# Designs tried in a protein design run: designed miniproteins, single chains, continued (4). Part 64

Each design is a single chain, and the fold is of that chain. pLDDT is the mean over its residues in the fold that is shown.

## One batch from the design tools (miniprotein)

Design m14198
Fold by ESMFold2-Fast:
Structure m14198 (fold): chain A 83 residues (1-83)
Amino acid sequence: VSESAKKLLEELIEALRKAGFEDLAKKLEENKEKILSVIENSNVSRYTGLLLQMIGVIESLRLEGPEEARRVAEEFLNYVLSL
């Protein structure tokens, strides 16, 4: 559902900004429309995978610390922009 995906992406961007990853947060915000378009046009499996990746980044920021969260966020961005 588009509202859930949009809200989760907004939460991810905010979490990255709070963690000091302004460059990644800005890049996600600049690509927000493309990211949401990819998610909305995905089948159920890809849609679920993309949401889980976003949740994974947010949880990494809470549990694993900034360095791991940065890597997971960069992997998500590179993957979604390649679709």
Scores: mean pLDDT 77

Design m14199
Fold by ESMFold2-Fast:
Structure m14199 (fold): chain A 66 residues (1-66)
Amino acid sequence: ASELEKLVSSLSEEAQEKVEEIAKKFLAGQLTPEEAIERLSEIEGVGRELAERIVREIAKLKQELL
């Protein structure tokens, strides 16, 4: 989604790859929202606030893709 792309576009390519890996696991139901936020916040440049925003956008996509 374009909004999610905008949130991660300021990150390094390596960080973007890590975000996408966690996002795919969350979309697949392998991670809870809290687990996804914790893993994302560990990524260089993401932090807690951005991690929460990313998870909210992914959660919206998960509901729309039903």
Scores: mean pLDDT 78

Design m14200
Fold by ESMFold2-Fast:
Formats: sequence, structure tokens, C-alpha cells
Structure m14200 (fold): chain A 59 residues (1-59)
Amino acid sequence: MSLQEVVNRLIGLELRRIGLQLDLEWQDLTPEQRAAINAEIARLDKEIKRLRKEIARLE
């Protein structure tokens, strides 16, 4: 996989994560809704970590 392709995917995931973080900070959410968004952020963090590892492997 090209470095550019991995970087583009990483940017997309980082932007999605920022959107969810803003929902946590600005929305009047129930604890259940907050937990669901945190779970989605955790899933995104796992994929972001995987892509960052791929970038590190490409040096």
C-alpha cells in the first residue's frame, strides 16, 4: 500500500473522530448515548493505531 493511500485513510478517520469528540463536548447526551459515542471513538482509535503502525513500517 502506498504511503499516500495510508495517509489519506488516516486523515479521513481522524476527521471522523474529531466529529464524534465534538458531539461529546457540545451535545446534551444521556450517559448511554455518551457511552455509545465513546465506543465508536475506541473503534476508530484502533484503526488509526493500525494505520499509524503501517506508516511507521514504511519508515
Scores: mean pLDDT 81

Design m14201
Fold by ESMFold2-Fast:
Structure m14201 (fold): chain A 77 residues (1-77)
Amino acid sequence: MAEDYRRDAEIIERLAKELEASTDPFDQEVYEALILIVAAVTKLADPEVGQRVGDLIAEKKYDEAVRLLREKADELA
């Protein structure tokens, strides 16, 4: 279970970096959509954590969302 939260955190971190580096509006929309899909998957597995992650993503606080997921993974390890 801890591994699932770590994977979600790694994917969101990677996508957020790609989003920040992108200058093309279409690429930015694709990365934002992929981040939201990962957040939705987290919410299906853990509704409480997933909702908090989704709220942080809506505020564009990707680093805080990644931290929350890593903290949850560490709690379960």
Scores: mean pLDDT 82

Design m14202
Fold by ESMFold2-Fast:
Structure m14202 (fold): chain A 75 residues (1-75)
Amino acid sequence: SPQAALERFEAEVRRRAAQMRQDIQRRNYSEKQQQRQIAIFQAWAIALMVEYMDLSDDELMRRANEILLRIIKEV
């Protein structure tokens, strides 16, 4: 279902975001290195969204993108 796809997407993105935050803190990354890691994470999450979501469902894609932007803001 679309709802189950969104829930799986959010769970996976949150898991990877948490890992990225831990790596940033542990490795004492510079500001530029942090920006690079966030950019790589964002690109990966967009690819995952395309993989998990029905691309013809504009509303589902909009909701997935809102979830991603919210998680990125928390990093």
Scores: mean pLDDT 83

Design m14203
Fold by ESMFold2-Fast:
Structure m14203 (fold): chain A 82 residues (1-82)
Amino acid sequence: ALAEARASRDAARVIELADRLAREAARAFHEDKDYARAADLLELAAELLEIAAELDPERREALLRAAEALRALAEQLRALAA
């Protein structure tokens, strides 16, 4: 119960960090036209969502799908940076 509550809070915190990185990626894309930085930030956000998926089994599938979407977007942005 207490350990489960902590895991849920940790998952929420990790998701919040992922959201902040995704927003920073959007700024890098829109303000700096830095597609490589935006891609790196999206990949890091995806990795955080994968960690959150391990901490929160109830949201695991949704979090993993979100991580896949961010990784796919990062690959597209990296191709534009090349």
Scores: mean pLDDT 83

Design m14204
Fold by ESMFold2-Fast:
Structure m14204 (fold): chain A 78 residues (1-78)
Amino acid sequence: SELEKAFAEIRKLLAELQAQLAALHERDPIATLRAAIATLDRIIGLLKSMPETPHIQRLIAALEEDRALAREELARLE
């Protein structure tokens, strides 16, 4: 189903985000943060396309906060 495909893509993107963040200290931190923010944008977009539930709403809010913190950190490094 379309919903199962969306969940599979979100799991893939979450694994990608975790790998990017784990490599932050070993890579260009500016490039890594930009990549992480782009991955967060994709995850948030997919979640917003899903049926609205309290769990999805809380997850979106948490990821939007993480994205805001990543943008703030990027601004400090630039």
Scores: mean pLDDT 80

Design m14205
Fold by ESMFold2-Fast:
Structure m14205 (fold): chain A 100 residues (1-100)
Amino acid sequence: MPSGNEVLLEFLEKVIEIIDEGIKNKESVDKVLEKIREEAEKVLSKTKDPETKKKIESILKMLEETAESLRARGLSDEQVYRHLRSIALHLKKEVEELLK
C-alpha cells in the first residue's frame, strides 16, 4: 500500500485539479466543494491508517470552513477558488518535503 504521505499528496493533487476544473468551467463553489468531499470519501474508504484519515478530514474541514467564511464576507467564487487553491498548493509542497 502507498505511504500515508503518498496518499495525502495524491489527494491534494486531486483537490487542486478539481479547483482548476471548477475555475475553467465556472462551476459554483458548492459544486467544487461537493467534488472535493466525494474525493475525500473515496480516499478515506481506501485508507486504513487513522493518522492519514485525520489529516484528510482536517484538510477537508479547513477548505470547507475557509470557503464558507470567505463567501459570508462577500468574496466572489473566483476569489474563493484562488484562496482554496493556495491552501491546497501550500499543503502539497509541505507533504512533498516530507517524502524527501
Scores: mean pLDDT 84

Design m14206
Fold by ESMFold2-Fast:
Structure m14206 (fold): chain A 75 residues (1-75)
Amino acid sequence: SPQAAAQALLSTAERLVDAAEKDIEAGKLSKEQGKIIIGWVRGMIAEVKRLSTDPELLARAAEVEERVKELEEKL
């Protein structure tokens, strides 16, 4: 279902951001690697927004977008 696909994409995006945040804090994420991960996460969130109108799921997607902006500023 579109709902299940949106949930799976959002969960994957959250895990990628969690891993990237930890790697940047540890000095283990290159600028080039970070830009690639940011691109993947932004694509996943765009797809979540196309698949779902659920306010709770969209709120979580917005939190991921904010975290991605903060991560981008640190690269």
Scores: mean pLDDT 88

Design m14207
Fold by ESMFold2-Fast:
Structure m14207 (fold): chain A 100 residues (1-100)
Amino acid sequence: DKYKKTGLEAAEGFERTAEAIGEFNKERGEEIREKAREKAKKLKEEIEKSTPEEQKKLTHEAILLESSLTMALILGSSYKLADEEKGKELGGEEAEKVLE
């Protein structure tokens, strides 16, 4: 129960963070959003269909994905303050690595 709720919330957080990165890097943003939506959808479907033991593992994966994508957003945003173009590029590159 707790794992299922946390996993679904993390998957939603993952999708929201990808939307923020997409706004931050408009050139790569649409591809990042599409990949994140597909990954979030599959992860949510797996969590809904899984056993309690599998839900724990999937929830952990969802949290790691959300945390990794949040780190990409933080890095991109931090570098944007010094170099706007480089910050946008870095944020997009790190997000793409998380999604692949």
Scores: mean pLDDT 76

Design m14208
Fold by ESMFold2-Fast:
Structure m14208 (fold): chain A 64 residues (1-64)
Amino acid sequence: MPTEAQLLSEARAFARYAGEHASREEQEAFRDAFVADLRARGVPEAVVRRAEAIMTGILEEHER
């Protein structure tokens, strides 16, 4: 299993990419898809919640 640090790094990279290149609706879909993938991989819910929070924060920063 990837480390928590690696998963959070991936979440940050994905959120930055989505924030720069995607519409608001697409940004939400990207976040939801990433979160669903983490759950499907058996990542602990606490780590999934941290990744979701980080992604949401980055997307909100890029939005305004």
Scores: mean pLDDT 76

Design m14209
Fold by ESMFold2-Fast:
Structure m14209 (fold): chain A 93 residues (1-93)
Amino acid sequence: SRELLEEARREARRALEDPSVIRESMETVSRRALELLRRDPELAAEAVRELRRILEAARRAEEERREERRELSRPSAESLLEVGRLVDEEIAK
């Protein structure tokens, strides 16, 4: 029914706005797409398009999270070297 498609669209929008709920939203949209497949296959195809949007958002969020972990999970050797250089400059006076 139309209402199931609208619910799927609301969940897709929620996932696009908040990546932390992507998994939960994907599960909800998938269930709605399966329910629509039994009632109206054309509307089910539209719900599958919403699911693809969530998958694209999930891939992007995972990529951003990996980038963030690379930046934050280790002190960079360059940062430690720069601190050492500043200490050496003060001592060398």
Scores: mean pLDDT 66

Design m14210
Fold by ESMFold2-Fast:
Formats: sequence, C-alpha cells, structure tokens
Structure m14210 (fold): chain A 80 residues (1-80)
Amino acid sequence: AEEDLAKEVGARVTTLRLRAGLTQQALADRAGVSQSYVSQLEQGKALPSRESVLKLAALARELGEDDLADELEALADQLP
C-alpha cells in the first residue's frame, strides 16, 4: 500500500539522517531535494518518487550505510 511505502521510506530516511548526524536541511542539500520534502517524507505524509528515493539511496552509500541503501533501492522499485 502507498501508506506503508511512505512510512517505510520515511523511517529509513530518518535513520540515515540520525546516524549521519545531519539536520533535515543538510540531508536535503546533499541528496538534492528540498528540506520541506525531507520533512514530509519523515512524517510519512508524502508518497516519494522513485527518483527521490534513489537519490537518498545514493547518499546512503556515500555515507557508508550500504544496508540502508539496499533497503531504499528495494523500496524505490515499488514506486512510480
């Protein structure tokens, strides 16, 4: 379900951000998305695009969070 996908992506985005010690603004800047979008994702209020989740997965790999990157890539395959 879209609600479940939004929540699963949001939880992993929050985990990545906290492990990396980043603010929502800093994560957004590095991932190439808006801070408002990161906030909405973490709240599970936005259904993410495949493109945005892949950008977040790429950032996770750059930060050495390969398991989170793998999980985000798998979730992205379920998104439009």
Scores: mean pLDDT 85

Design m14211
Fold by ESMFold2-Fast:
Structure m14211 (fold): chain A 72 residues (1-72)
Amino acid sequence: SEAEEKLKEIIEMVKNGADKEEILEKIKELIKLLAKIGAPQEVIDLVQQAGLYIEQNKYDEAIEELKKALEL
């Protein structure tokens, strides 16, 4: 799905040290997509939490939350 591809893209961006603001914009786009397609609130919450971890420079924790979202 488009949401799964965006999740994988964001995980790779974080792993590869992409620009923080670019990562946050991709997370924002993914949240909007997930809401539009009626994804479970748990998935949206995990992606939102990952964004908060990115803001705090907690990249390993962000990757963990994004991987949890991908498994759902």
Scores: mean pLDDT 86

Design m14212
Fold by ESMFold2-Fast:
Structure m14212 (fold): chain A 100 residues (1-100)
Amino acid sequence: MKTLEEAFKLYKEGKYEEAVEALRQLIDEHEKRINELKSKPKTKEVYNELIRELTELARAYDLLAKVYEKMGDKEKATEAQKRRDEVIEEINKLSEEYKK
């Protein structure tokens, strides 16, 4: 599995298509882990892991948006930014859920 650091290195090297592929793989893996965690009981441990996974997912979408901006793909850059913002909103909502 590619890391966010590896994707960032590809971005810095101008290897935008490879950076997109690495980020897409990272996003898929984080989304799978998040879905698994959401199926578990609402414990503090699950909450902490969800926040960590969602934070990494938001970072991956942020970098994906920057890569698409460099490629001149404004539509895909905007979609990645929207996904980033949705993930940040979910992080905020989780704080309320786990206080119940």
Scores: mean pLDDT 83

Design m14213
Fold by ESMFold2-Fast:
Structure m14213 (fold): chain A 80 residues (1-80)
Amino acid sequence: AEEDIALAKRVLEEVDRIEKMAQELGDTETLAEAQKLKERVNDLLKRIEAGQDVETARAELEKVADEIDRLGTRVYLAKA
């Protein structure tokens, strides 16, 4: 449970970095995707903190974390 909350917080920090980079680049598509992923992470974090369906929420959080990692890679490559 605590590890899941820590993961969610780290993922939110990564999304914040992506949002800032997308804003600086004027990449409105990436910014919109980052905002949607951030909302999904916040919803999952609330479910985990409430102890609701934690196993399913964890699995979904891992999938969202992967999506955020791919988005971050895409933004880093676009910056080059």
Scores: mean pLDDT 80

Design m14214
Fold by ESMFold2-Fast:
Formats: C-alpha cells, structure tokens, sequence
Structure m14214 (fold): chain A 71 residues (1-71)
C-alpha cells in the first residue's frame, strides 16, 4: 500500500479525523481507475465517521463501498 495510506491510518489512530478524511480523499483520487481499492477506501472513511459519532454518514460510505466492490 502507499505511504499516503499509512499517513491516513496514523492520523486516524491519533484521533485527527479531519486529517484522516483529507488523506483518504487523496487516496480515492490516486485510485480513481481501481474500483476495488476505492471500495476499500470508502470502508476506511466509514470507520472514521463512525468514530466521530456520525452513524448516518458511516452507513452511506459503507453502502458506497459495496457499490464499488460490485463493479
């Protein structure tokens, strides 16, 4: 996996959820041609929103991930 993924995961572990979201959004852009990787990144975004207490947004990103895995 990329260095950027490790940086995003570190931000998440530190509780810097806004930075983690930013880095995961950059990863989505870098993986625009890979639906399976985009799906995985959407699952990581869902986890961030769940930790922030935004259960609705977490559910939306989980659903988006499933759509990408079905491609």
Amino acid sequence: MTKLLSEAQLAFAKGDYEEAIKLYEELLDLNADNPERQGFIYLLLARVYEKMGDSEKAAEYRQKAMEYFAK
Scores: mean pLDDT 81

Design m14215
Fold by ESMFold2-Fast:
Structure m14215 (fold): chain A 84 residues (1-84)
Amino acid sequence: MKERDYKLGRRLAEEAAAAEGVDRQIWVALLEMHIGIHIANKDYDSAIAIAQGGLEAAREAGDEELEKHFQDTLAYVQARKAAA
């Protein structure tokens, strides 16, 4: 369900935005792992939902680095879906 994937993206990005150093890297890695699994399964809509959730949470937190990261991730997933 897209709503569940969106909420997962939000939660993991909120944890990353609140964390520093290694803890921040772990939260980002978990988020990227979930996106990567969905891409590998060709479930691009779920990957997009997670990336959108992460992007919106990063924007709300004012975390420009995470916002840019999720903008790039979202563009990448959308391009992969278009090429499939």
Scores: mean pLDDT 85

Design m14216
Fold by ESMFold2-Fast:
Structure m14216 (fold): chain A 54 residues (1-54)
Amino acid sequence: SSDKIQKKSDDYTKLAEKLYKEGSATVDQLHSIGSSGGGKARYVASKYATELMK
């Protein structure tokens, strides 16, 4: 259902934000999280991965 898909995306978005803020995330790990979460998670994880490449 759409609700389950949105929850999964939200959960992965929070995971990407947490790992990025903790300094624990790698670019590959963030791309994997975004790919798994889809939608919003993909967008947010990609943004954080780009910040790590600077």
Scores: mean pLDDT 80

Design m14217
Fold by ESMFold2-Fast:
Structure m14217 (fold): chain A 68 residues (1-68)
Amino acid sequence: SKAAELAAYGGKRGAEKNDPVMAGLLASIGGQLGGGVEAGQRANTWFGEGSYKGDPEKAAKGAAEGAA
């Protein structure tokens, strides 16, 4: 989905800066742009649960799964 694609992009870009909080926020914004508020909230929740550990590819995959 477009929500998953944009959430993955945001999460990856934030994770590349080694900032998990920014990665979660960017993933949430991407999810919202593609799928609305609920998709953004799901993307952000994945980061809150600690699934991300500074790996941009893993952050992108998790954000996409959460936003889908």
Scores: mean pLDDT 63

Design m14218
Fold by ESMFold2-Fast:
Structure m14218 (fold): chain A 94 residues (1-94)
Amino acid sequence: SVPAGEEEVVRRLLRELGAEESPERIAELIRLLREAYAAARAGDEERAIELWAEAVRLLPEEARRRIIEELEKERDDPAVARLLERLREILAEE
């Protein structure tokens, strides 16, 4: 993927998940995703998982449900399992 395409990738993802979001929310999602990628590249898996969880939490309920369902299919990946556990913790505190 070309780095310049990150905004378009996020918009396409939200559209495919049936979510239409404000430019401000899309910008916040892009920020969190970029920070998550930077943390993962730096080897900070805990911070990457936290930022990914915050990004998922910002999605509309229907989009969040679809992403969680897709993540459940990849639960055998330890990083995905930790992300799902973190999402459950964050959502339980709402």
Scores: mean pLDDT 69

Design m14219
Fold by ESMFold2-Fast:
Structure m14219 (fold): chain A 115 residues (1-115)
Amino acid sequence: MKGREEIERELRLAEEIAKLELEIEKKKEEYKKLGIDPEEELEREREERIREILRKLGYSDEEIDAILEMLKEAREYLENEESYTPEEIARVLPAYYLLTLIEKKKKELEEKEKE
């Protein structure tokens, strides 16, 4: 069972990534209005800032690389409609849970900006 501090760290990670995702979406929308496609540049900024967030929360470089790989696999799982094996699902499940927390925090932040 995770301690209170461990749960708070995961919630903070999800909130920081949610803020980053909203910032990247706003930048993409602004550049799109100007007729510029910044998608490659914004993808690089997103990865670098996620690495910095993880480092600040006390994750090692090895753990950060593992988390980023799992997040990429979880996104591919969401984009592919193909049935995955139970073993493949088990591998991406922690990252899928984190993506779900990020989406929840992103929605909460959007609602606060409308108030």
Scores: mean pLDDT 71

Design m14220
Fold by ESMFold2-Fast:
Structure m14220 (fold): chain A 79 residues (1-79)
Amino acid sequence: DTEKARLVERAARIFVELAREKGADVSDLWVEDPPRIGDLPAEEAVRLYLDRMAEEAVKRGAITPEEAQKLRDEALRRA
């Protein structure tokens, strides 16, 4: 549980930093205590959290859907 939370945290931090390199501040999408992500395995939990961050970033117009997909995939790969 604690380790799964840390993996999600690491992936989220990577996503925020990658978005920052594109000139988009999405640090407010970061949650110190990630929301409960069910009984998902760590890999699925990380993916779900990154998918939600990417979707919210696109909704606010911070990044494009294409950029969001690339940043999400890169963050998942580095996590």
Scores: mean pLDDT 74

Design m14221
Fold by ESMFold2-Fast:
Structure m14221 (fold): chain A 87 residues (1-87)
Amino acid sequence: SKEEELEKLIEEIEKVVKEALSKLTDEAARQQLMELASQLVKAIREKKPLSEIEKIANQLIELLREQGLDEEAERLEKLFKEIKKVY
């Protein structure tokens, strides 16, 4: 189902976030990443407008790129494209 596909994509987002947190030493960036990831997952589960989800996803991707985590940022971009396809 759509809900099952979205939950699998959320699990993959949470894996990327966990890997990013393990590489981050800046506490402010860690806190911001955790907050944005939580907001993104909540917005998807609460079926918020795609425009709101996209705004949060882009903020999270930009934070990762600013921290030099380009691999994690690219993985999130791909996961968000899959969310847009299903959502």
Scores: mean pLDDT 88

Design m14222
Fold by ESMFold2-Fast:
Structure m14222 (fold): chain A 71 residues (1-71)
Amino acid sequence: MEAEIEELAWRAYELATGVTRAEVEELAALVPDEEAGRALAERLRAERRERAAATRARGEELGRETERLLE
């Protein structure tokens, strides 16, 4: 019954983080290389900040357009 428990665990993780098992496996493969891991983490933080800011701004813009379309 390990497969069923594993599936539930990965679904819970994906719902909480939005990260798939395949991505976690690839990320984990970089853990033994601290330099590669840190470089990836820094890049992901920069992309995350950019994405969050862009998504917020775009969401506000689309909200206005949606109001226009609904009228």
Scores: mean pLDDT 64

Design m14223
Fold by ESMFold2-Fast:
Structure m14223 (fold): chain A 99 residues (1-99)
Amino acid sequence: TTATASVSAVAPEPGEYTLKGTSSSPNARLEVRQLNEGKVELLEVKREQNADGSSTVTAKVRALEPGSAIEGTATADNSTVTVEIYRDGKLVAKTSATA
């Protein structure tokens, strides 16, 4: 069974946002989508497999204009997934799903 969790946020200002997908199992996946065209740039993606068997995927994006909309979707099998959006180290959106 696959757990899928999605959150979206609209950037009030241009700048860098961090999306984080975390799974209680290995091999978490994170998909980042622009919900409006030409306003978000993907800067970096990092994947981490943790010693406890959990996993994290972190994506950094740059919103180019106010009103830029971004969505993060975290997916993993037989686990709890959490997806979070951060701006300047502060959590702006979060959701979780269990499968």
Scores: mean pLDDT 79

Design m14224
Fold by ESMFold2-Fast:
Structure m14224 (fold): chain A 99 residues (1-99)
Amino acid sequence: SELKKKIEEIKEKYKDDKILNTVLEQAKEEKASDIEIALRLAKALIESNKYEEAEELLEIIEKRKDLTAEDYGALGILYADLNKYEKAEEYFEKALELE
């Protein structure tokens, strides 16, 4: 999976990052899906001002065809955090349509 590969690349690159490792460990404990892990990592990357890498991760997530309404809602919030308001609006509309 392209998504699993990107998650592992981020994990290795930021292996000493306490915040990212805490997010990853919590997601594993909760048995979160790859999509849920990736969305949580993207949020942590944005909060750490790693905007380019967060956007790359979101672009991989948005290619998935198994996204729930909740996943689209999270994409909308994260794109808004990146000041990509047109994409944020598109994903919020998709979330509402699937609910």
Scores: mean pLDDT 86

Design m14225
Fold by ESMFold2-Fast:
Structure m14225 (fold): chain A 60 residues (1-60)
Amino acid sequence: MVGDGRPVFEPVKGADGRTYRNALELYLDEASGRPIAPMGPDDRTLDLEAGRGTTESAAD
């Protein structure tokens, strides 16, 4: 909670089964739909999220 203008580390579980630093990080990830991971030159070209969308099963 940001009471005095400082973020609080309150880990929450995300839809991808990962623990986020706080609810705001999780919300931003879900709302933007962007991966929160270090990107290399190849990662950009691969479009990991786009490729994942072609999978027959997108739930669980």
Scores: mean pLDDT 50

Design m14226
Fold by ESMFold2-Fast:
Structure m14226 (fold): chain A 56 residues (1-56)
Amino acid sequence: MKQKAIEQARQTASDLAGQGASKEQVKQAAKQVLIQMGLSPSQAQKIAQQIVDETS
């Protein structure tokens, strides 16, 4: 469950970064995807930060 949410967020982050989106936009989009997949806002924020750090 959590792994699939993280994978979807990473895919969204990669797509937006490829379109020239800022790190802040990428982080916000990843966080929204994680929340839609059922994670709490706190968990989504932490994981979104890790995704942005890994993609940089």
Scores: mean pLDDT 78

Design m14227
Fold by ESMFold2-Fast:
Structure m14227 (fold): chain A 83 residues (1-83)
Amino acid sequence: PVIEAKGGREEIQKAIDEAVEAALRDGSAILVIENKSEELTREMAREARRKAAEAGLVSDVKYFGTKAVITLRKLPDDQVFFL
């Protein structure tokens, strides 16, 4: 699923939470965020990646000026690292 948010910090935060939930449910999600401030977009993309990592997801981000595309993926259950 693709979750898109164009707006302020609060709107983007809701989209981040929805994207993490979708990736956990469906195995992957794409989050597209945009704000008129490139700095805010990058800050929110880092927040999305932090929340993804906390949920056990792998994330990647691509920046397009004021827009960021974040891919969220659940690791396959068969990928385990032995201590």
Scores: mean pLDDT 81

Design m14228
Fold by ESMFold2-Fast:
Structure m14228 (fold): chain A 70 residues (1-70)
Amino acid sequence: ELSEIEKQIIIDLIAISVGSIVIVMEKMGAPQSKLDQLRKEYENVKNAKTLDEAYSHLDKAVQIEKQVLK
């Protein structure tokens, strides 16, 4: 029962979350290949038109983060 405005706010917050993962992983010395993958997922979230798309790309970003942190 979310309005279209509420859905857009959630997508924007997910984009901020993925962007934060990129910044943190870069500061932690993540490999360039993993940073490039994270930046791609960030762009995918920014271009998401549905919550399902945004959450799918957030999940991929979190999986990449886990690979870096091991």
Scores: mean pLDDT 85

Design m14229
Fold by ESMFold2-Fast:
Structure m14229 (fold): chain A 62 residues (1-62)
Amino acid sequence: MPSAEEAARRAENAAKAAADTGHAAAYQKVQDFAKLAKEASRNGDDEKAAEYMKKAGEAAGG
């Protein structure tokens, strides 16, 4: 996770993976964290973006 932009991309990929597997609860959680990660990245908050990306990935069951 060398940059906020990379972290945001990872969070989005996790959200798509969760949606594709049909896990409703995981999908909702991943979407929430992915959105937070993107907003943190937009604000230049690399640390928060990485943290939310990590949580999104975990919620996706990765």
Scores: mean pLDDT 71

Design m14230
Fold by ESMFold2-Fast:
Structure m14230 (fold): chain A 77 residues (1-77)
Amino acid sequence: ASPEEVARAGEEAARPHAERVEVRIEGNDVTLTLLARSREEAERAARAAAEAMKKAGGVDVRWHLVGDRYALVTARV
């Protein structure tokens, strides 16, 4: 899979649970920054994105919450 395919899968999965999805691709590294209405919604968005990115061929998929409404999801390809 390409970084672009992994990023697309994560963004699509996060969209129902996030108000905003920002995608950054740096070489083989993919980062999604998710903004949600609440911490619980941010966690749901991050979990959905991480699972989709893993299925799309992402490796070392990780996520964490930032403050009350943000989540970061990272993957390598």
Scores: mean pLDDT 89

Design m14231
Fold by ESMFold2-Fast:
Structure m14231 (fold): chain A 75 residues (1-75)
Amino acid sequence: SAARAAAEKLTDPEVAEEAEKQLREARAYAEAHRETEPVALEAVELWEKALEAAKAGDVEAAARYLEEAAALGRA
C-alpha cells in the first residue's frame, strides 16, 4: 500500500529529517488557518504520530496513522 511504502521510507533518517522539517511548516500553516481549515491540524498531528512511530521502527503503526490522515483529506 502507499501508506506502508511511505511509512517504510520514514524509517530512513534522512527522509525522517526532511519530513520533520515539512511537518513543522505544515503545523505552522494549520495553526494559522485553524478557523477555516480545522481538519488540517488533525492531519498534521496524525503525520507527526506516524513519524514518531517510524522512528521507533513501528512501520505498521506509522502506516495506520498515514491512512487515517489520508482519510481526513478525502472526507
Scores: mean pLDDT 82

Design m14232
Fold by ESMFold2-Fast:
Structure m14232 (fold): chain A 91 residues (1-91)
Amino acid sequence: SSLIQDLSQVLPSPVVQSLVNAINNGQNGDVNGARNDIRQAIQIAQQQGVPQPVIDSMIDMYSNVMQSKNSQQAYNAIVSGMQRIRDILSS
């Protein structure tokens, strides 16, 4: 909950919502849905002028989810990616 709250203070709302959707789909085993949500987050972030290091972290997150063999790995990739984004924006 704190991670989502922290990101809501520093990222555009539609980007945060897409990342929340990715977590929910990842937890439910919908890895394809999670990938689509991350891709949507990247597109919105680019359109909204989000800093390139944050966009690069989202692209890494997308690649890690694509390489995931199960829902737990996909979920972990999304959470780790969101933590990296928070750390970049809080520095």
Scores: mean pLDDT 86

Design m14233
Fold by ESMFold2-Fast:
Structure m14233 (fold): chain A 63 residues (1-63)
Amino acid sequence: MKLSDEEIQTLMLVEGIMADYRQGRISAEQGIEVLEFIKKRYEKVLSPEVKEYIEKAIEELRK
């Protein structure tokens, strides 16, 4: 299945948050909070695969 436009935009936003964290613009705690908010807000429109991708990003920030 092709990703929806909403899923593509969500993945781009997740990558932006991860890039901000890697550059020291945000803390790990701030990144986790934003990613959890995105996952919760878009829960009904995201595929399980995209949600798993967000969950893996959150777990990476917890290390």
Scores: mean pLDDT 80

